# Ledger of designs, part 111: designed miniproteins, single chains, continued (5)

Each design is a single chain, and the fold is of that chain. pLDDT is the mean over its residues in the fold that is shown.

## One batch from the design tools (miniprotein)

Design m19850
Fold by ESMFold2-Fast:
Structure m19850 (fold): chain A 71 residues (1-71)
Amino acid sequence: SLLEEYKKMIDFAKDLALKHQMTPAQLEAVEQGLIDHARRDGVPEEVLKEIEKYLREKKDEVLAELKQRQA
C-alpha cells in the first residue's frame, strides 16, 4: 500500500538521521521534503494524515535520542 511504502521511507530516514546525527534544521528539511513529495504525488488526505502521524512519531524518537547524546 502507499501508506506502507511511506512508512518504509520514514523508517529509513530515521536510521540515516541517527547514524549521521542530523541537526534539527536537517531533520525539518527531511520531514518537509517527505510531506511535499506526498502532496505532489496526490496522496489522499486520509493517507497523508497517517503519514504525517507516523513522521511525527519517528521525528520525536530521533529528537529524544539525539538530546540524550548531547547530555
Scores: mean pLDDT 82

Design m19851
Fold by ESMFold2-Fast:
Structure m19851 (fold): chain A 80 residues (1-80)
Amino acid sequence: AEIEDLLSKTDVAKAKIVFEKYGITTETADNATLVEDLGMDSITAVRFLKDYKAATGVEVPFDLLNNKAGLIAKAIFAAA
């Protein structure tokens, strides 16, 4: 529900571009669960969220990204 709500508010094409700028691919997303699995430390994750908001206009809670990064990335790459 929370990820579905996020996707309904997000331009998935713009979101995909933000993930790609951080070196995230479909393959990386398919194998990821947590934000650290995407190669992001806490500082990088905060920068990603700032860039995501700048590109999409949508604010993602840090806890949602931290715990469900793989599901978010998979859903965005699948929808875009």
Scores: mean pLDDT 80

Design m19852
Fold by ESMFold2-Fast:
Structure m19852 (fold): chain A 106 residues (1-106)
Amino acid sequence: SDALLAELAALVDELLARLSPRQALEALLRAVMAALREAEDKEVILELIGIALRIIGALFDLPRLSEEEARAEVRHLARLLLDNLRKASDRAQRAVIAVLREALAA
């Protein structure tokens, strides 16, 4: 749904503006796990696993990154997730929206 994709993009933009790089990466990891629970297509599943591993790597690298490098990495990973979600079911998109809304409410 174009409406769900627009809401996902807006929530990601708000997440990038309001959360620290660590908080944003933790929220993106929870979002990837929510998408994985709803994913049925093998290619979508493999892409989501790849994104999850990259987020975990970024969390381990955070103490060695400048703030600008950390923010750039979060933006890159958020873009990878949004691109994957364009191929996802409405159910997966709604599950991710719920996780991102919860992250922004905390």
Scores: mean pLDDT 89

Design m19853
Fold by ESMFold2-Fast:
Structure m19853 (fold): chain A 84 residues (1-84)
Amino acid sequence: SLEEAKERAKRLVEELLADEPRALARALAGIDFAAELAKRSGIELSARELAIYGLRVAVFLSSAEGDERSAEAARRALARLEAE
C-alpha cells in the first residue's frame, strides 16, 4: 500500500541522514508531499521512489536556504539510492 511504502521510505532516509537532522526533516516533508500527490492522483509509488523524491526535495530546499551541509548530505544519500 502507499502508506506502507511511505513508512518504508521514511525508514530509508532516516538511515541515510541519521546525523543530518535538517536534511532529514526536509526529506521527510518531501516524502509526505509526494505520497499525498500520489494518493490524490491514484498513482502507486514504491518506497524507493518516495525516498528519492524526498531526497530531491531536501537537496532543493537546502540549496535554496544556503544550507550547503544539508544539501551535500541529501545529494550523497540520493547517489547511494540511485546507484542501487
Scores: mean pLDDT 89

Design m19854
Fold by ESMFold2-Fast:
Structure m19854 (fold): chain A 100 residues (1-100)
Amino acid sequence: SWQDEIIANLEAVKAAILEEMADPSLSVEQKVAGAEALLGILRHESLRLMEEHNVSEEVKEKVLELLDEAKARIVEAIRAQDVAAVEAIFDELIARLREV
């Protein structure tokens, strides 16, 4: 389903962000920029997937709102260098998307 594809993409993005957070050669600013780029690509691909599957405007808006809210929280957690918070935010988002 389109939900399963978005969730698979989220799990891949989560792994990439956590790997970048663990990289001591990257500054906090570089980690934030990398996460914003990955989450931006994810948002674009999620919208494309929903459009290809003729998902309703109401459901698309709800999914994009969940992604946008999670992005803001993830960026703040990265700035705080809080790995556990980043993991929790992704896990919460994935669980909420499974229920849509």
Scores: mean pLDDT 91

Design m19855
Fold by ESMFold2-Fast:
Structure m19855 (fold): chain A 78 residues (1-78)
Amino acid sequence: MRLVFRSREEVRFARELLQRLLTQPDFTLEEARALARALGVDEAFTERVLRRLQEVAATGDLEALRAEIDAGAARLGL
């Protein structure tokens, strides 16, 4: 399912989460949820992002997720 971004904080969360997964091999789902709470991102959106990450991790298609985040940012003027 494609991610729909509604705020700058949602885009920032998704970007920081993707970057941490690429640079920190032991980054946990609980650390991801803590990051979302720190940025004021709602739990429903957080769980959708985590599900999408699990989907792209299984297929190896991280560039698709990056494109979704960048498209979301562009729609919000970021």
Scores: mean pLDDT 79

Design m19856
Fold by ESMFold2-Fast:
Structure m19856 (fold): chain A 84 residues (1-84)
Amino acid sequence: MTPEERLRLLAEGAREVARLARKGDLEGAARGAEQLVRLARSTPEVPKEAIELLEKAEELARKGDGEGAAEYAEKAARLLEEAA
C-alpha cells in the first residue's frame, strides 16, 4: 500500500466516524476514532494536526457530543486527503 493510499483510507475512515456520530452511534464513532488514532500514530505520513483532530473527535464522541465529533472527524478527513 502506498503512502497516498494509506492517507486516503484514513480519510475514508474519518468520514465514516463523522457519519456514525451524526446518526447518534456515539459508541461506534468513538471506537472508529480510537482505531484511526492508533493507525495514524503508527503511520509516518500522517500530519500531527490530523492525529490531534482524530483524538478530539474520539473525546467528543465519548462525551456524547455527536455534532462536535463529526466536525472534528471531517476536519481530519480533509487534512488527510490534502496530505495524500
Scores: mean pLDDT 86

